# Ledger of designs, part 62: designed miniproteins, single chains, continued (4)

Each design is a single chain, and the fold is of that chain. pLDDT is the mean over its residues in the fold that is shown.

## One batch from the design tools (miniprotein)

Design m14134
Fold by ESMFold2-Fast:
Structure m14134 (fold): chain A 100 residues (1-100)
Amino acid sequence: MPSLEELIEEMERLRKEFEERYPEMKGAIAALQGIVDYSRKILELIKKGEKLPEEEIEKIRAFVDMVLANFQALGDEELAAIAERIAANFYQILDANRAA
C-alpha cells in the first residue's frame, strides 16, 4: 500500500489530468483540490500521532464518494479506475488511523 504522501501526489496527478481533459468542470476540479488539501491536513494529524475522529472519516468518505460518482457519470473509465484505486487505498489509511 502506498504511503499517504504518495497517495497525495497521486491525487494531485489525477486532478491535473482531470483539469487537462475537462477544464470546463470547475466544480469537480475544485472538489479534487479540496480532497488534496484535506488529505494534507490528515497527514499532519497522523504525523503528530493523533487518531482521526469518526466524524472526520465520515466527512472525507462522503467527499470522496461524491467525486467517484462524478467520474462514473462522466464515462471516463481510465480516470474512474485511477480514482477508485486512490479512494480504496485512502480508506485503508483512514481506517488504520481511526480513533474508535
Scores: mean pLDDT 78

Design m14135
Fold by ESMFold2-Fast:
Structure m14135 (fold): chain A 64 residues (1-64)
Amino acid sequence: SAKEELKKLVEEQGKKIGEEGKKKNPDWEVSYEVRLEGDTLIGIVKIGDKVIRESGTVAEALSG
């Protein structure tokens, strides 16, 4: 479904950001999480003390 494809794309983007952060700080913990809360898609990437967060609705993504 479009919802599953969107989640996959956000997951892949977060992984790339995490990989770049890990290259610069190999001793730092890098984690990424993608989840759906109703129709809201949330992506979170943590690199050491830095948190990169992005959220949006599936409806907004499909209308853009």
Scores: mean pLDDT 66

Design m14136
Fold by ESMFold2-Fast:
Structure m14136 (fold): chain A 86 residues (1-86)
Amino acid sequence: SSLKEKAEELIKKAEEALKKALQAILAGDTRSAQQYLAEAKKLIEELKEVAKKLEEIDPEFARKVYEKAEKMEKGIAQLEALAKAA
C-alpha cells in the first residue's frame, strides 16, 4: 500500500538526517547538527502518524514501524548527549 511505501520513505529520510547530524557533530558544526536532529524528530513524528493508520490495515507492519521509530528516537538522544559532551 502507499502507506507502507510512505513509512519506508520516512524511515530512510530519518536515518539520513541522523547520519548528517552525526557528521555535523564530528565536524563541530553544532547549528547544522541541531537542524538535522530537528528534521529527524519531525520525520519520526510523521512516521508514528503513518504507523497509527497502518494499525487498521497491517498491525504487524505497524509494530515494526513503531520499533524502528523507537530505535531512531534512542539514536537522537545519544546524538544530543554527544553534542553536549563536545
Scores: mean pLDDT 88

Design m14137
Fold by ESMFold2-Fast:
Structure m14137 (fold): chain A 99 residues (1-99)
Amino acid sequence: SVLQQAEEQMQQIFDEIAPHLSPEAQKVLKETVKRILEALKDDSLTSAVKKAVVGILVGEGQFELSLIEKDPEKLELGTKTLNQIGNIALQAIDELEQA
């Protein structure tokens, strides 16, 4: 399924990046992915609302990282990774709408 493929892609990216992040930053990324996947699975939401929620969740995750991650290189890495996760979610929303 589109949702399973998106979840697998997000997990692969997380597994690649996790060794380079603090445990606290890893928790932020995991929680953001979980919340994004919950939004994607919510059939009560329109595609437009799902896209807006993904943007909000990515922004919230990036903001939380900025408060907890003291290493500038790790902060940049986590921020870029959340943006990449958001892009995977947006693509999945488009694929679900076309199905």
Scores: mean pLDDT 88

Design m14138
Fold by ESMFold2-Fast:
Structure m14138 (fold): chain A 75 residues (1-75)
Amino acid sequence: MLSDDPRDAAAEPVVVYLLTTPNPRAEDLARLIVASARRHGLSVAELRETTLRLAREYGLDTELLERAFDIAEAA
């Protein structure tokens, strides 16, 4: 696994949200994505690759994540 500390750290809150939040919404995820990317000095696009990889590793809904990233990038 690539040890990209800033991207991994930025992706972690998004993955935790998906693991712990029942019936998550794409708009709420998009807001979290933007906030986490900003906190770690990353663009939304830079965060997308790592977040989708981690989501697949944890068996999470990547369709919802892709929608959330589309919203975040449009904002």
Scores: mean pLDDT 79

Design m14139
Fold by ESMFold2-Fast:
Structure m14139 (fold): chain A 95 residues (1-95)
Amino acid sequence: MGVDKGMLSVVRTSMLTYIDNNDLSSLQSILDGILDYARLVKEYMPKDVAIKFLELLIEYLKQLLDYAKSQGKTESAKMISSLIEELEKLLKELK
């Protein structure tokens, strides 16, 4: 579905801007919001919807992690990697 990918693309673009500007506080705030939202999706959404959402989100975050690493943004890369680990844990609990 194109709409869900569009929403994730907007979030990804905002995060790219924070990585480029080394705005660690704004990056952490959006990452915290993503994790909180992912936990709500896991708890309240149907299992198949939650799995698809988490898989897409992890895919986009892995692309952002690769970008952060390519730009030498070590702290941003650590923050994104930590979120990916938490999301993979949530996904494992659903499978």
Scores: mean pLDDT 80

Design m14140
Fold by ESMFold2-Fast:
Structure m14140 (fold): chain A 94 residues (1-94)
Amino acid sequence: SAMAEAVRQRLAEAEALYEEGKRLYEKAKATPAGRERILLYKKAAELFRRAAALFRSVLDSLPEEERAAVQAKIAEAEEMAAEAEAIVEPTLQP
């Protein structure tokens, strides 16, 4: 059905954003400390946040058996985003 196709398209888009985020995160890890590294982590965080939002947007449209797997992907994307964000804006200790 058109609705099932729309859900699959959004899941595919979320997966693509997550994989692109991971690619940029790994590239940032391999990049020397400086402006380029920070921009790569920032972009990775944005992609992870967008992936999590798309996964969440389809959650209620998924069969019960698929929801747990998508919830796990949301948690992973949010954790990766938080890690990248912490590198961009580290907590300063007094």
Scores: mean pLDDT 86

Design m14141
Fold by ESMFold2-Fast:
Structure m14141 (fold): chain A 64 residues (1-64)
Amino acid sequence: MEEELVKKAIELLEKALKYAQDGNITEASKYLGEAIPYVSKITDEEALKKIKELTQKIKEAMAA
């Protein structure tokens, strides 16, 4: 079910964001990688928009 894929992708990305904000780049990168297989199966534009926003925040936190 696509809703379960969206939920898993967002949960993994939220974990990546928390680790990135804590300065734990290794764990943040791990959770980003784990989210990729779920994100690649998502076709819902609203879900992809949220995923893009989360991914951007993660990248900004990792760069800061």
Scores: mean pLDDT 81

Design m14142
Fold by ESMFold2-Fast:
Structure m14142 (fold): chain A 90 residues (1-90)
Amino acid sequence: MRIEELSKKMIEAAKNGDIKKLEEYTKELIETVRREIRNPELADGAVAGVEEYGKKAIEALKKGDIEKAIEYVNEARESVLNMLELDRRL
C-alpha cells in the first residue's frame, strides 16, 4: 500500500471517528515506511514521526477533535515524505 493512499485512508477514518481504522492504517504506514525507505536511520526517523503524530491523532480523535486529528495525520505524512526525499538523494 502506498504512503499517499494510507494517508488518505487515515484522514477518512479520522473524519468518520473510526479510532480502530486509524490505528490499523497507522500500523500499515509504519510497515510501508520501513519497506520504502532504504536508509535505516531515515527509516527509524520516519517511523518515530508516524508513531508520535499517529498517537496524537488518535488522542485528538478520542477527545472528538476531528480537525486536530486530521492535522496530526498530515504532519505524519509530511514527516514520511521528507524522509523519503532525503533517502532518494542518498
Scores: mean pLDDT 84

Design m14143
Fold by ESMFold2-Fast:
Structure m14143 (fold): chain A 102 residues (1-102)
Amino acid sequence: MLTQAQVDEIYRAVLDVALAAGKRAADAGKSRREIAEEMIAEVEKLLREEFGFSDIFVNTVRTRAQQLAQQAVDQGKSVREIAEAIAAGVRQVILMERDAES
């Protein structure tokens, strides 16, 4: 079972990766939707390659992150706020799966 410290570590790593991807996409002149898609793609890669999460877990994260990112885009939120919404989605899925193991 993941500890709160491990959840916080994953959240920080996800936020850092999403922000870096978002900055690259924004610098390339991509739309806010494309920026969000690039952030989610890099986060999925991080979760699979660095943290070893399953494809099922990563697909659940994608669905929730896409929902929260779309809300942020539609509300005209900043690149940073879109990244924070994606990171929050990842944390929500981790906590939900942790609680289901109990």
Scores: mean pLDDT 84

Design m14144
Fold by ESMFold2-Fast:
Structure m14144 (fold): chain A 65 residues (1-65)
Amino acid sequence: DEELEKLNEELYKIASKFIKENKLSVDKANELSAKAVQLLNKVYEGEISKEEALKEVKEFMESLK
């Protein structure tokens, strides 16, 4: 699904930029990556929208600061 691939790319870009700009530890970077994968899977299964996944990843990122 091209839309899911696009969401995965956007989540990767957002996460990678956040990790680099905030100099996250390996543990925190792994937590963010795991959260992104979990959210992508929930979108794939139809449990949440893409908009909700992007919102939740941003809220999770703020918790890692």
Scores: mean pLDDT 81

Design m14145
Fold by ESMFold2-Fast:
Structure m14145 (fold): chain A 98 residues (1-98)
Amino acid sequence: MIPAEEITALDFGVLVGLARIAKALGMEELVARLAEEVREWARHVLAGGDEAVERFAEELKRQTGKEISPERLRAALEAIAAARTPEEVLDALGRYGL
């Protein structure tokens, strides 16, 4: 039981980093699992509406140094949530600089 307010931009960054490392190592099953966790996180943030997307953008800047507008982050999260394959998830992450 981790409250949504305790899940940080660093947790998302760790999942993304691990998924990229797993892909580089050919760990296809782990890539699929981590991509699904990233996709579920994207759906969770989107379900919180514009306020949740804005807070996530602010946390990404503070905790990771990544500057992304809330509008661009929303587009990224929508692309990730709509992705049907692990490769589409990773492509969306790369396209939006996540």
Scores: mean pLDDT 79

Design m14146
Fold by ESMFold2-Fast:
Structure m14146 (fold): chain A 76 residues (1-76)
Amino acid sequence: ELEEKAKEFEELAKKYEEDINKARQTRQDVLAQAASFSPQVVAGLLAEHDAFIQSLENKREQYRKEAEKLREEIEK
């Protein structure tokens, strides 16, 4: 059932969008507290958060594209 599958991918994309927003907020919190850490620790934390956000963005894009393709099939 293509409609159910499209909704599943749309919900997964929404979940990743929320996770991305939370991860971006956490990254901003790290920047706000940067003076409390050594520059090397801050750089490492930011790099880790950037990599994590990028992985979430890649997953969100994958699920959005899958949902789009299924929606196109349904509308034919």
Scores: mean pLDDT 82

Design m14147
Fold by ESMFold2-Fast:
Structure m14147 (fold): chain A 79 residues (1-79)
Amino acid sequence: SELEKKIEEAKKRIEQAENDMKTASDRLVEVQREARKLTPEEARQKIREAVQDMLDTARRYNKAKEEAEKTIKEAKEKL
């Protein structure tokens, strides 16, 4: 049961990371679209923030996925 719980929690972490990645990606697309209606200063700031958020989220996603996949593999080897 403990190993099964670890597998489920690891899978949940991957799903959360995937959702965060999708949210950041969707936000970047929306910011790029809305930038056409903003002042040049506002457009640059919003795009820069959205790009940075996307990059940070991608790094967190990759780490979470790798860690969770290792946890799942190790737990399955014990079942």
Scores: mean pLDDT 82

Design m14148
Fold by ESMFold2-Fast:
Structure m14148 (fold): chain A 99 residues (1-99)
Amino acid sequence: SLEDEVKQHEAEAKKAEADGNYLEAAFHYLRASILYYSLGKEEEADRYYDKAIEYFRKAGNEVEALWLEAQRAYQDGNIEKAKELTEKARKLEESRKAA
């Protein structure tokens, strides 16, 4: 069931977090967020989405963190913040490809 799947991803995210596997934690929190949206639990979905952003950032995946943060800002109606975050992500990705 979706309920069992979300509980599994929550448990795996917390384990990865405890083990310092931040990238693995980020992916499991992101999956939990998607499943909570599918269950109609928007507040839980948003909370885990924000955790995914945090853990992508801790893992050094700043480009991915900025893209997810921009999407979150669009969802909240913060268009200017979303634009600024999108520009930061694009510039950072370009700088990394040029190096």
Scores: mean pLDDT 87

Design m14149
Fold by ESMFold2-Fast:
Structure m14149 (fold): chain A 66 residues (1-66)
Amino acid sequence: TPERRAALLAEYRQELEDAVKTKSLEEVMERFREILDRLRAEGVPDADILRLGSYYAELLEKKAEE
Protein backbone atom coordinates (compact mmCIF):
# COMPACT_ATOMS: atom_id res chain seq x y z
CA THR A 1 0.00 0.00 0.00
CA PRO A 2 1.13 3.62 -0.39
CA GLU A 3 1.21 4.04 3.42
CA ARG A 4 3.37 0.94 3.90
CA ARG A 5 5.70 2.11 1.11
CA ALA A 6 6.03 5.58 2.66
CA ALA A 7 6.84 4.01 6.06
CA LEU A 8 9.50 1.77 4.47
CA LEU A 9 11.10 4.74 2.68
CA ALA A 10 11.07 6.78 5.92
CA GLU A 11 12.76 3.87 7.74
CA TYR A 12 15.55 3.73 5.12
CA ARG A 13 15.99 7.52 5.23
CA GLN A 14 16.54 7.24 9.00
CA GLU A 15 18.96 4.33 8.50
CA LEU A 16 21.01 6.41 6.04
CA GLU A 17 21.09 9.39 8.43
CA ASP A 18 22.33 7.12 11.24
CA ALA A 19 24.91 5.49 8.94
CA VAL A 20 26.27 8.90 7.86
CA LYS A 21 26.80 9.83 11.54
CA THR A 22 28.50 6.57 12.60
CA LYS A 23 30.10 4.96 9.51
CA SER A 24 32.89 5.79 7.07
CA LEU A 25 32.06 7.20 3.63
CA GLU A 26 32.80 3.78 2.05
CA GLU A 27 30.50 1.96 4.51
CA VAL A 28 27.68 4.48 3.91
CA MET A 29 27.96 3.95 0.13
CA GLU A 30 27.85 0.15 0.61
CA ARG A 31 24.79 0.45 2.88
CA PHE A 32 22.99 2.55 0.27
CA ARG A 33 23.65 -0.14 -2.38
CA GLU A 34 22.06 -2.74 -0.06
CA ILE A 35 19.03 -0.49 0.43
CA LEU A 36 18.63 0.01 -3.34
CA ASP A 37 18.74 -3.76 -3.91
CA ARG A 38 16.06 -4.31 -1.25
CA LEU A 39 13.79 -1.56 -2.61
CA ARG A 40 14.05 -2.96 -6.16
CA ALA A 41 13.36 -6.50 -4.90
CA GLU A 42 10.24 -5.22 -3.08
CA GLY A 43 8.92 -3.52 -6.24
CA VAL A 44 9.14 0.05 -4.94
CA PRO A 45 8.43 2.53 -7.80
CA ASP A 46 11.43 4.14 -9.51
CA ALA A 47 10.12 7.64 -8.60
CA ASP A 48 10.31 6.82 -4.86
CA ILE A 49 13.76 5.25 -5.26
CA LEU A 50 14.96 8.39 -7.09
CA ARG A 51 13.70 10.61 -4.24
CA LEU A 52 15.62 8.50 -1.72
CA GLY A 53 18.67 8.67 -4.00
CA SER A 54 18.49 12.48 -4.09
CA TYR A 55 18.31 12.59 -0.29
CA TYR A 56 21.26 10.20 -0.06
CA ALA A 57 23.28 12.42 -2.42
CA GLU A 58 22.68 15.42 -0.10
CA LEU A 59 23.79 13.42 2.96
CA LEU A 60 26.86 12.08 1.14
CA GLU A 61 27.88 15.57 -0.07
CA LYS A 62 27.70 16.94 3.49
CA LYS A 63 29.76 14.01 4.82
CA ALA A 64 32.38 14.38 2.04
CA GLU A 65 32.84 18.08 2.92
CA GLU A 66 34.25 17.03 6.31
Scores: mean pLDDT 77

Design m14150
Fold by ESMFold2-Fast:
Structure m14150 (fold): chain A 74 residues (1-74)
Amino acid sequence: MEKEKEEEIKKDIELMKKALEEVKAAPQSPLRQEAARLLDEAIELQEKGKTREGAVKFTSGGLLFIADQIDREL
């Protein structure tokens, strides 16, 4: 159980880093800048072992990025 948690945290951190890179590479917008900040904070929280707070920040950042993409693709 503890070993599985460590592997899950590593996978989450990798996914968060990829998401952050995508957000930073995208054309700048206020929502994308906020998403990038949330994802960056989420990565730091996960690395510090604050997995719950990190997961919440990651979800919020991801949702903002997706919402911005949908709005701009119109």
Scores: mean pLDDT 73

Design m14151
Fold by ESMFold2-Fast:
Structure m14151 (fold): chain A 74 residues (1-74)
Amino acid sequence: PARVTMRIRARANANGELLEVSVEVLESTLPPEELERRREGALEAAKRSAQIEAKRLGEDVEVDATVTGPAAPP
């Protein structure tokens, strides 16, 4: 069958700095649970990157993160 490749983007804002993490997955070759784990992983990675970057620029920061992609919400 035709492959489905999707890009999962996770964005995090730390101290006004926007950081984005992108993850490409082949949905047709991954079970739904694994796809969700990848999305959660991207979100967590974005949060970590934002906090690390913010520490480099300052001290404590507020981190807001979101995931965008072709996955429908529950």
Scores: mean pLDDT 56

Design m14152
Fold by ESMFold2-Fast:
Structure m14152 (fold): chain A 68 residues (1-68)
Amino acid sequence: MSPEEQALLDQMTANYRYLIDVMRASGVPDDDIRTTLQTLAQQEGRNRGWPQSVVQQLLQQITQMVNE
């Protein structure tokens, strides 16, 4: 992964961690959080032209963060 791709991944990981925290505070079940945010990440990646490497790593990070 390039330094630019890593910087994008780090920024998106922080953004999605915030969304997980907000959804958990709102009482959304972890399975629904994971499914919703994985779908959102794939849609945003397509719409914004994110590298596939960033999208794949972000999906892994979402799964890991929700399982914490």
Scores: mean pLDDT 85

Design m14153
Fold by ESMFold2-Fast:
Structure m14153 (fold): chain A 95 residues (1-95)
Amino acid sequence: SLLEKLRELKEELEKLKPQLPPTVQKAVEKLIETLEKLLKEQTIENAILAEAQATMLYMWASLHPDDPVFQELRELLLRLLDVLTEIEKKLLAEK
């Protein structure tokens, strides 16, 4: 369930990426790479790295409040951060 949501959010980021400025595209691409690593290996290190990258990208997108593409990016990143938080809770509970 959580991994299915994570895969769907990664695919939504991939679809949105071409609409973003080149500098932001590079940051999104780096996040996508981290999400692919997390999908292959559910480690706390991969989850925390993804959360850090998503948070920084969210802050960056928040500098453009009137841009509908950045609004879509922010909404997508908030959904991603919720999923990452649940993955982290599960990983910490599993010892």
Scores: mean pLDDT 86

Design m14154
Fold by ESMFold2-Fast:
Structure m14154 (fold): chain A 106 residues (1-106)
Amino acid sequence: SDAAVAHARAVIAAARATIDSLLALLRAAGAPEALLQEARRVVEALIAEAEAALAAGDPDRAVALAGLAVSTVVALYLRVRGEPIPASIPAEAVALAEEVLRRAAE
């Protein structure tokens, strides 16, 4: 529906803003540049997939991918701070955050 497409577009825009804010918080917390670059690469790929899903007529997939991108940066921020990750964060987002940390340490 047109309403679903408009909602998905708004969710992607909000996700981009939230990601930029969380990456800025990571930088302020002293995250190394390699970690910020790897995080940005992963989340930009998820947002690109979300935009492609929306263009292909799948707004539900677009919303899910944008949400996964945000959840990944939230999980990464919590891991960097040594904070517990709440059960509301999807396991896939936690796995992506762990992969970002692993690749940035190389």
Scores: mean pLDDT 91

Design m14155
Fold by ESMFold2-Fast:
Structure m14155 (fold): chain A 93 residues (1-93)
Amino acid sequence: SLKEEAEKLTEEALELLREAAEKYPEVRDDLDGAAVAIRIGYEDIETADTAMAVARRLLARAAEKVPEIRPVTEEALRLMEEAYRLRKEAAEK
């Protein structure tokens, strides 16, 4: 189902950020903040665009401090954009 796929993508994005935070403690606060924003946007679809904007900003700050995590932050954002799209579609049906 669209809802199950959205949940799976959200869990994948959060796991990527959790693993990055474990490897790079210096950006843990930014990555944890992004994870919180992502979860809020998933739970409340009306806040999704604001939550994504907050997550993008925090992930960009993390990647500036630790450039090695940029592929991880870009993949997490890609997964969340797809998750939010599927969640919005599920809510309309």
Scores: mean pLDDT 85

Design m14156
Fold by ESMFold2-Fast:
Structure m14156 (fold): chain A 55 residues (1-55)
Amino acid sequence: LPELSPEQREAVRQALADSEGDDGETQARRLKEAAPVLSGLSDGDVLRAGLEVAE
């Protein structure tokens, strides 16, 4: 998984919170919008990265 800057980590946390309760595809899309470096990853890998940032 690509390493995120502090600003990208904050954007990912916010996007994950804003999409709480949405399906995985919608959450992955919002995470890719928050950190474009994630756009090359599968939805599953993007969600895993978002959860790692949230922890």
Scores: mean pLDDT 76

Design m14157
Fold by ESMFold2-Fast:
Structure m14157 (fold): chain A 67 residues (1-67)
Amino acid sequence: SSSSLHDKAVKLNNDGNKYFSEGNYEKAKKLYEESYKLAVESGNGVLAKKSKDNYDKVKEKIDEKKS
């Protein structure tokens, strides 16, 4: 159900936040991407925006490490 997808998307975003706080940006990026996809599929625009914003932020951190 969309509610099950929503719950999974919430968990993935929270797991992404944990890895982000640990400095594991590659893992955080993957989790935020998965959260975003499931949030869109479940119709939760608020969570989708949050996961996308977190994804963009983690991409900036990865790009900083390349320079």
Scores: mean pLDDT 85

Design m14158
Fold by ESMFold2-Fast:
Structure m14158 (fold): chain A 73 residues (1-73)
Amino acid sequence: MEKEAEESKEDMLKEFEEALAEVEDEELREELRKRGEEAIERYKEALLNKDEEEMEKASEEIGKLLTEAEKAA
């Protein structure tokens, strides 16, 4: 479980950083990066705690941030 949570976090960070690379606005990119890192860390914690509600909330937040990054690209 702990290894799987860490791998999920790394995969999500990688995908998010790739989306951020398309964002031309440096200030927006930095803000989205910080928010994404927080949401991904929250998702990892939820996985470790088996908190389905928190996992869903964090996943939704990550999805919204990815959409915002795509819109800004």
Scores: mean pLDDT 78

Design m14159
Fold by ESMFold2-Fast:
Structure m14159 (fold): chain A 63 residues (1-63)
Amino acid sequence: VTIEREVVTAGGVTNEVVTVRAPTREELEAAVARLQAEDPSLELASVRETADGYEATLTRALP
C-alpha cells in the first residue's frame, strides 16, 4: 500500500489530496477506513481500478 499527500491551493482555498494505492480492493478499503478513522474530515472522492490494483482519492479542506 502506498499513500501520497499533496496540498493544492486554488482560488484562496487550500485542500489536501490523499492518494492511496493498493494491490487489492480489501487492502485499499482497509487503508481508506484507517485514514478516515484518524481524520474524519477526509472525504472519499473517488475509487478506481488500475492495471496494478486499486486507487482511491480522498480530500479535505485545510484552514
Scores: mean pLDDT 80

Design m14160
Fold by ESMFold2-Fast:
Structure m14160 (fold): chain A 68 residues (1-68)
Amino acid sequence: MMPSEEQTKEIQELIDKMLEAKKKGDEKAVEEQLKRIYEIFLEINNGDEEAAELNVRIAEQEVNKLVE
């Protein structure tokens, strides 16, 4: 339910990778990072798809703010 320190670190690394991929225009890499972030959030939320989707959307919004 609450993310572990390891899960939080992995999510941060994935956000950093997604930011770099967006700057390069590597849409495939962005999709791969988003899929992994979703899987981690789905695990944290014990299969709650709505909570996982919300968490992914928040992470994506933060990356989008940094790309501009």
Scores: mean pLDDT 78

Design m14161
Fold by ESMFold2-Fast:
Structure m14161 (fold): chain A 67 residues (1-67)
Amino acid sequence: MEELEKKGENVLRYAEARGQIARNKAKKEDPEKADEVGETAFKQAIEDALKSEYGPAVKYLLEKKEA
């Protein structure tokens, strides 16, 4: 169980980093859409992780936050 939490946290940090990079890049060209671009990149990284070997770990953390 500890490994699931650690793996899920690593995936969330990776997804947040991808979202932030996309947001910062978009902010230079269109500040109004930067948040949408960042949000989309973050969600895409989460979806990719859910379909990978890390899926159970990410799902476990998401379910814990909803409780």
Scores: mean pLDDT 76

Design m14162
Fold by ESMFold2-Fast:
Structure m14162 (fold): chain A 118 residues (1-118)
Amino acid sequence: SIFQKLAEALRRELEKNRDKLSPEILKVAERFIEMLEKATPENVDEVLDEFYKELSKVIKNEQDLENIKAFLDEIRTMILTEDPSVTPLGAGYESWDDPELLERIARAFVELLIRASE
């Protein structure tokens, strides 16, 4: 599934940057990736909501939480529309399961978590 491909891209990028993440954020991110790997179109919205809820318990900076919320909303939009080009993150891509887009999403995800770990 597309969620398994996204989870694999996120896991690969997270592993490269493990040492740059707070232990609390890393734990929440690893749980999210496990849930995303098993996600379906019917429950992925709940998986994204749970991730944000758990992050809000460990991230205290309002701007970091706002940036993460905006990122997750872009992911939701790509899933619902099946058109990544309607979001800034997906601009220039025709399919939201494009490997280059999945790598871009994974990098943006981990960069946001690194900033929140400072």
Scores: mean pLDDT 85

Design m14163
Fold by ESMFold2-Fast:
Structure m14163 (fold): chain A 94 residues (1-94)
Amino acid sequence: SIEEHAKKYLESLNIYPEIPLEDIPKGARVLVVAATEFVADFVSKALESLGLEVVAKLYGRVSAEEIREAIEKNKAELVVYDELLEEEVKKALE
């Protein structure tokens, strides 16, 4: 199913705070931080299919400050991010 495919894909992604997909409440507000717009859009659709609310998407060259501002402005409860952006995400969460 689309839902099962989305779940397996999301299990390969980094999520902060580290929480099992099954424990994420429906309607949880998610910030997506990806290397490209295509990946950000794909991840956003997968998260939406699981009942999550994608409140913002950041992609390309993203700074820790932009990530922090997006979290605060959009009241994001979760950050789903690409491994390539892990350093910037961790710096934003300091």
Scores: mean pLDDT 79

Design m14164
Fold by ESMFold2-Fast:
Structure m14164 (fold): chain A 93 residues (1-93)
Amino acid sequence: ALGGLIEEIMRRVGRKLGLSEDQIKEAIKKAEERTSKIFEETGHWNAVDALLAASEMLARESGHALKEVQKLIAEVLEEEGYTAIAKKIRDAA
């Protein structure tokens, strides 16, 4: 699973992007698939890789630029007090 926090962030960002509930659900599913693939390939799971996968899937589903979606994810993380993770997402863009 992607994790409840990351799913919550994806739902909040998806709503800001104007995505339907079905589109958000599809983006979450695709992000889980990508994160599982990374874990199979590397043997490691980390929140930054999961959030970058989430950013990519939300960008693909919404048609918005990846950098714009990464910025929105970082903003939502900052609002929730996760400033260190938000900085890593901004630096990865």
Scores: mean pLDDT 82

Design m14165
Fold by ESMFold2-Fast:
Structure m14165 (fold): chain A 77 residues (1-77)
Amino acid sequence: SAAEILAGLTPEERASINLVLEVIARAREIAEAGGYSEEALEEAIKLVVEEVKKNLEKLVNPQVKEMAEELLKAVEK
């Protein structure tokens, strides 16, 4: 489970992943508030891409960085 993966990480790595998950949750709220219109989905995707890129510069663990990149791919498709 995601909780088991998170339990195996350092506190710093866990905080980084939690921050990315919070950004995704916020993007979902934007998409939902816009009724999942093309415009709302584009705005939500742009928010996730910008925030993840900003936070990738702070990630030093290659595994955490790879997880963040996989989340970006999921949002862009």
Scores: mean pLDDT 66

Design m14166
Fold by ESMFold2-Fast:
Structure m14166 (fold): chain A 64 residues (1-64)
Amino acid sequence: MKEEELKRLKAFLEAETEALVAMARTVGKIAGESEETIREREERARRAGEEALKEALEKFEEEL
């Protein structure tokens, strides 16, 4: 695979992770959670996004 395609995939998945973190914060605010709990929710969302990104990149590399 071309390095340019991999860079585009990474950029897309990073954007998706940021959207996931933003959604987690919004859900926490709607639920009336404390700022500390919202931060923990954001951290969990970011970790989930990073794990999904890693898995997607490994699968993309396997297509080589």
Scores: mean pLDDT 77

Design m14167
Fold by ESMFold2-Fast:
Structure m14167 (fold): chain A 95 residues (1-95)
Amino acid sequence: SMDEELERKAREALASTSAYQKLVETESPAVVRRVLGLMFDRMLAAEVAKYGLSPAARARLEALRDQLLAGLPERPSIDEVTAALTELAAAIRAG
């Protein structure tokens, strides 16, 4: 299904800059946005599981995720995505 394909693309994009670049060059902006959301969700879930954050801290980090995603262009560069993911990861570790 498309949802299974999008999840696979999100996993591959997190593991490889070339996979991310291929995605942003070849897919529609709507598909790119959905994959970006899944990439952020995957990273947030993994870091939260590692550090055991409270529900209130989780809600604040989800709000930051939404803010960072909203700030990205339709076809973000790898540097723009890496900066946003790094900011989210830093906020999780500081909590």
Scores: mean pLDDT 82

Design m14168
Fold by ESMFold2-Fast:
Structure m14168 (fold): chain A 68 residues (1-68)
Amino acid sequence: MDGSGTLNLEEIVERIRNILTSSGHNPSDEQLKEAAEDILREQDTDGDGTVSEAEFGRWVGRHILSLT
């Protein structure tokens, strides 16, 4: 998990899982994948299959009430 400054689908899923699990939630794999795919659709304008950590952080901040 070296910091390349970008997150792929699996890394986004793990980050969301950690946030929800730390808050006492147990999300399904389908919910996590849908959230990660939604982030990629909204933030990955280059089509490379990744988003920056800054873009991910902004998305989480905007949607925090839906994640926790």
Scores: mean pLDDT 71

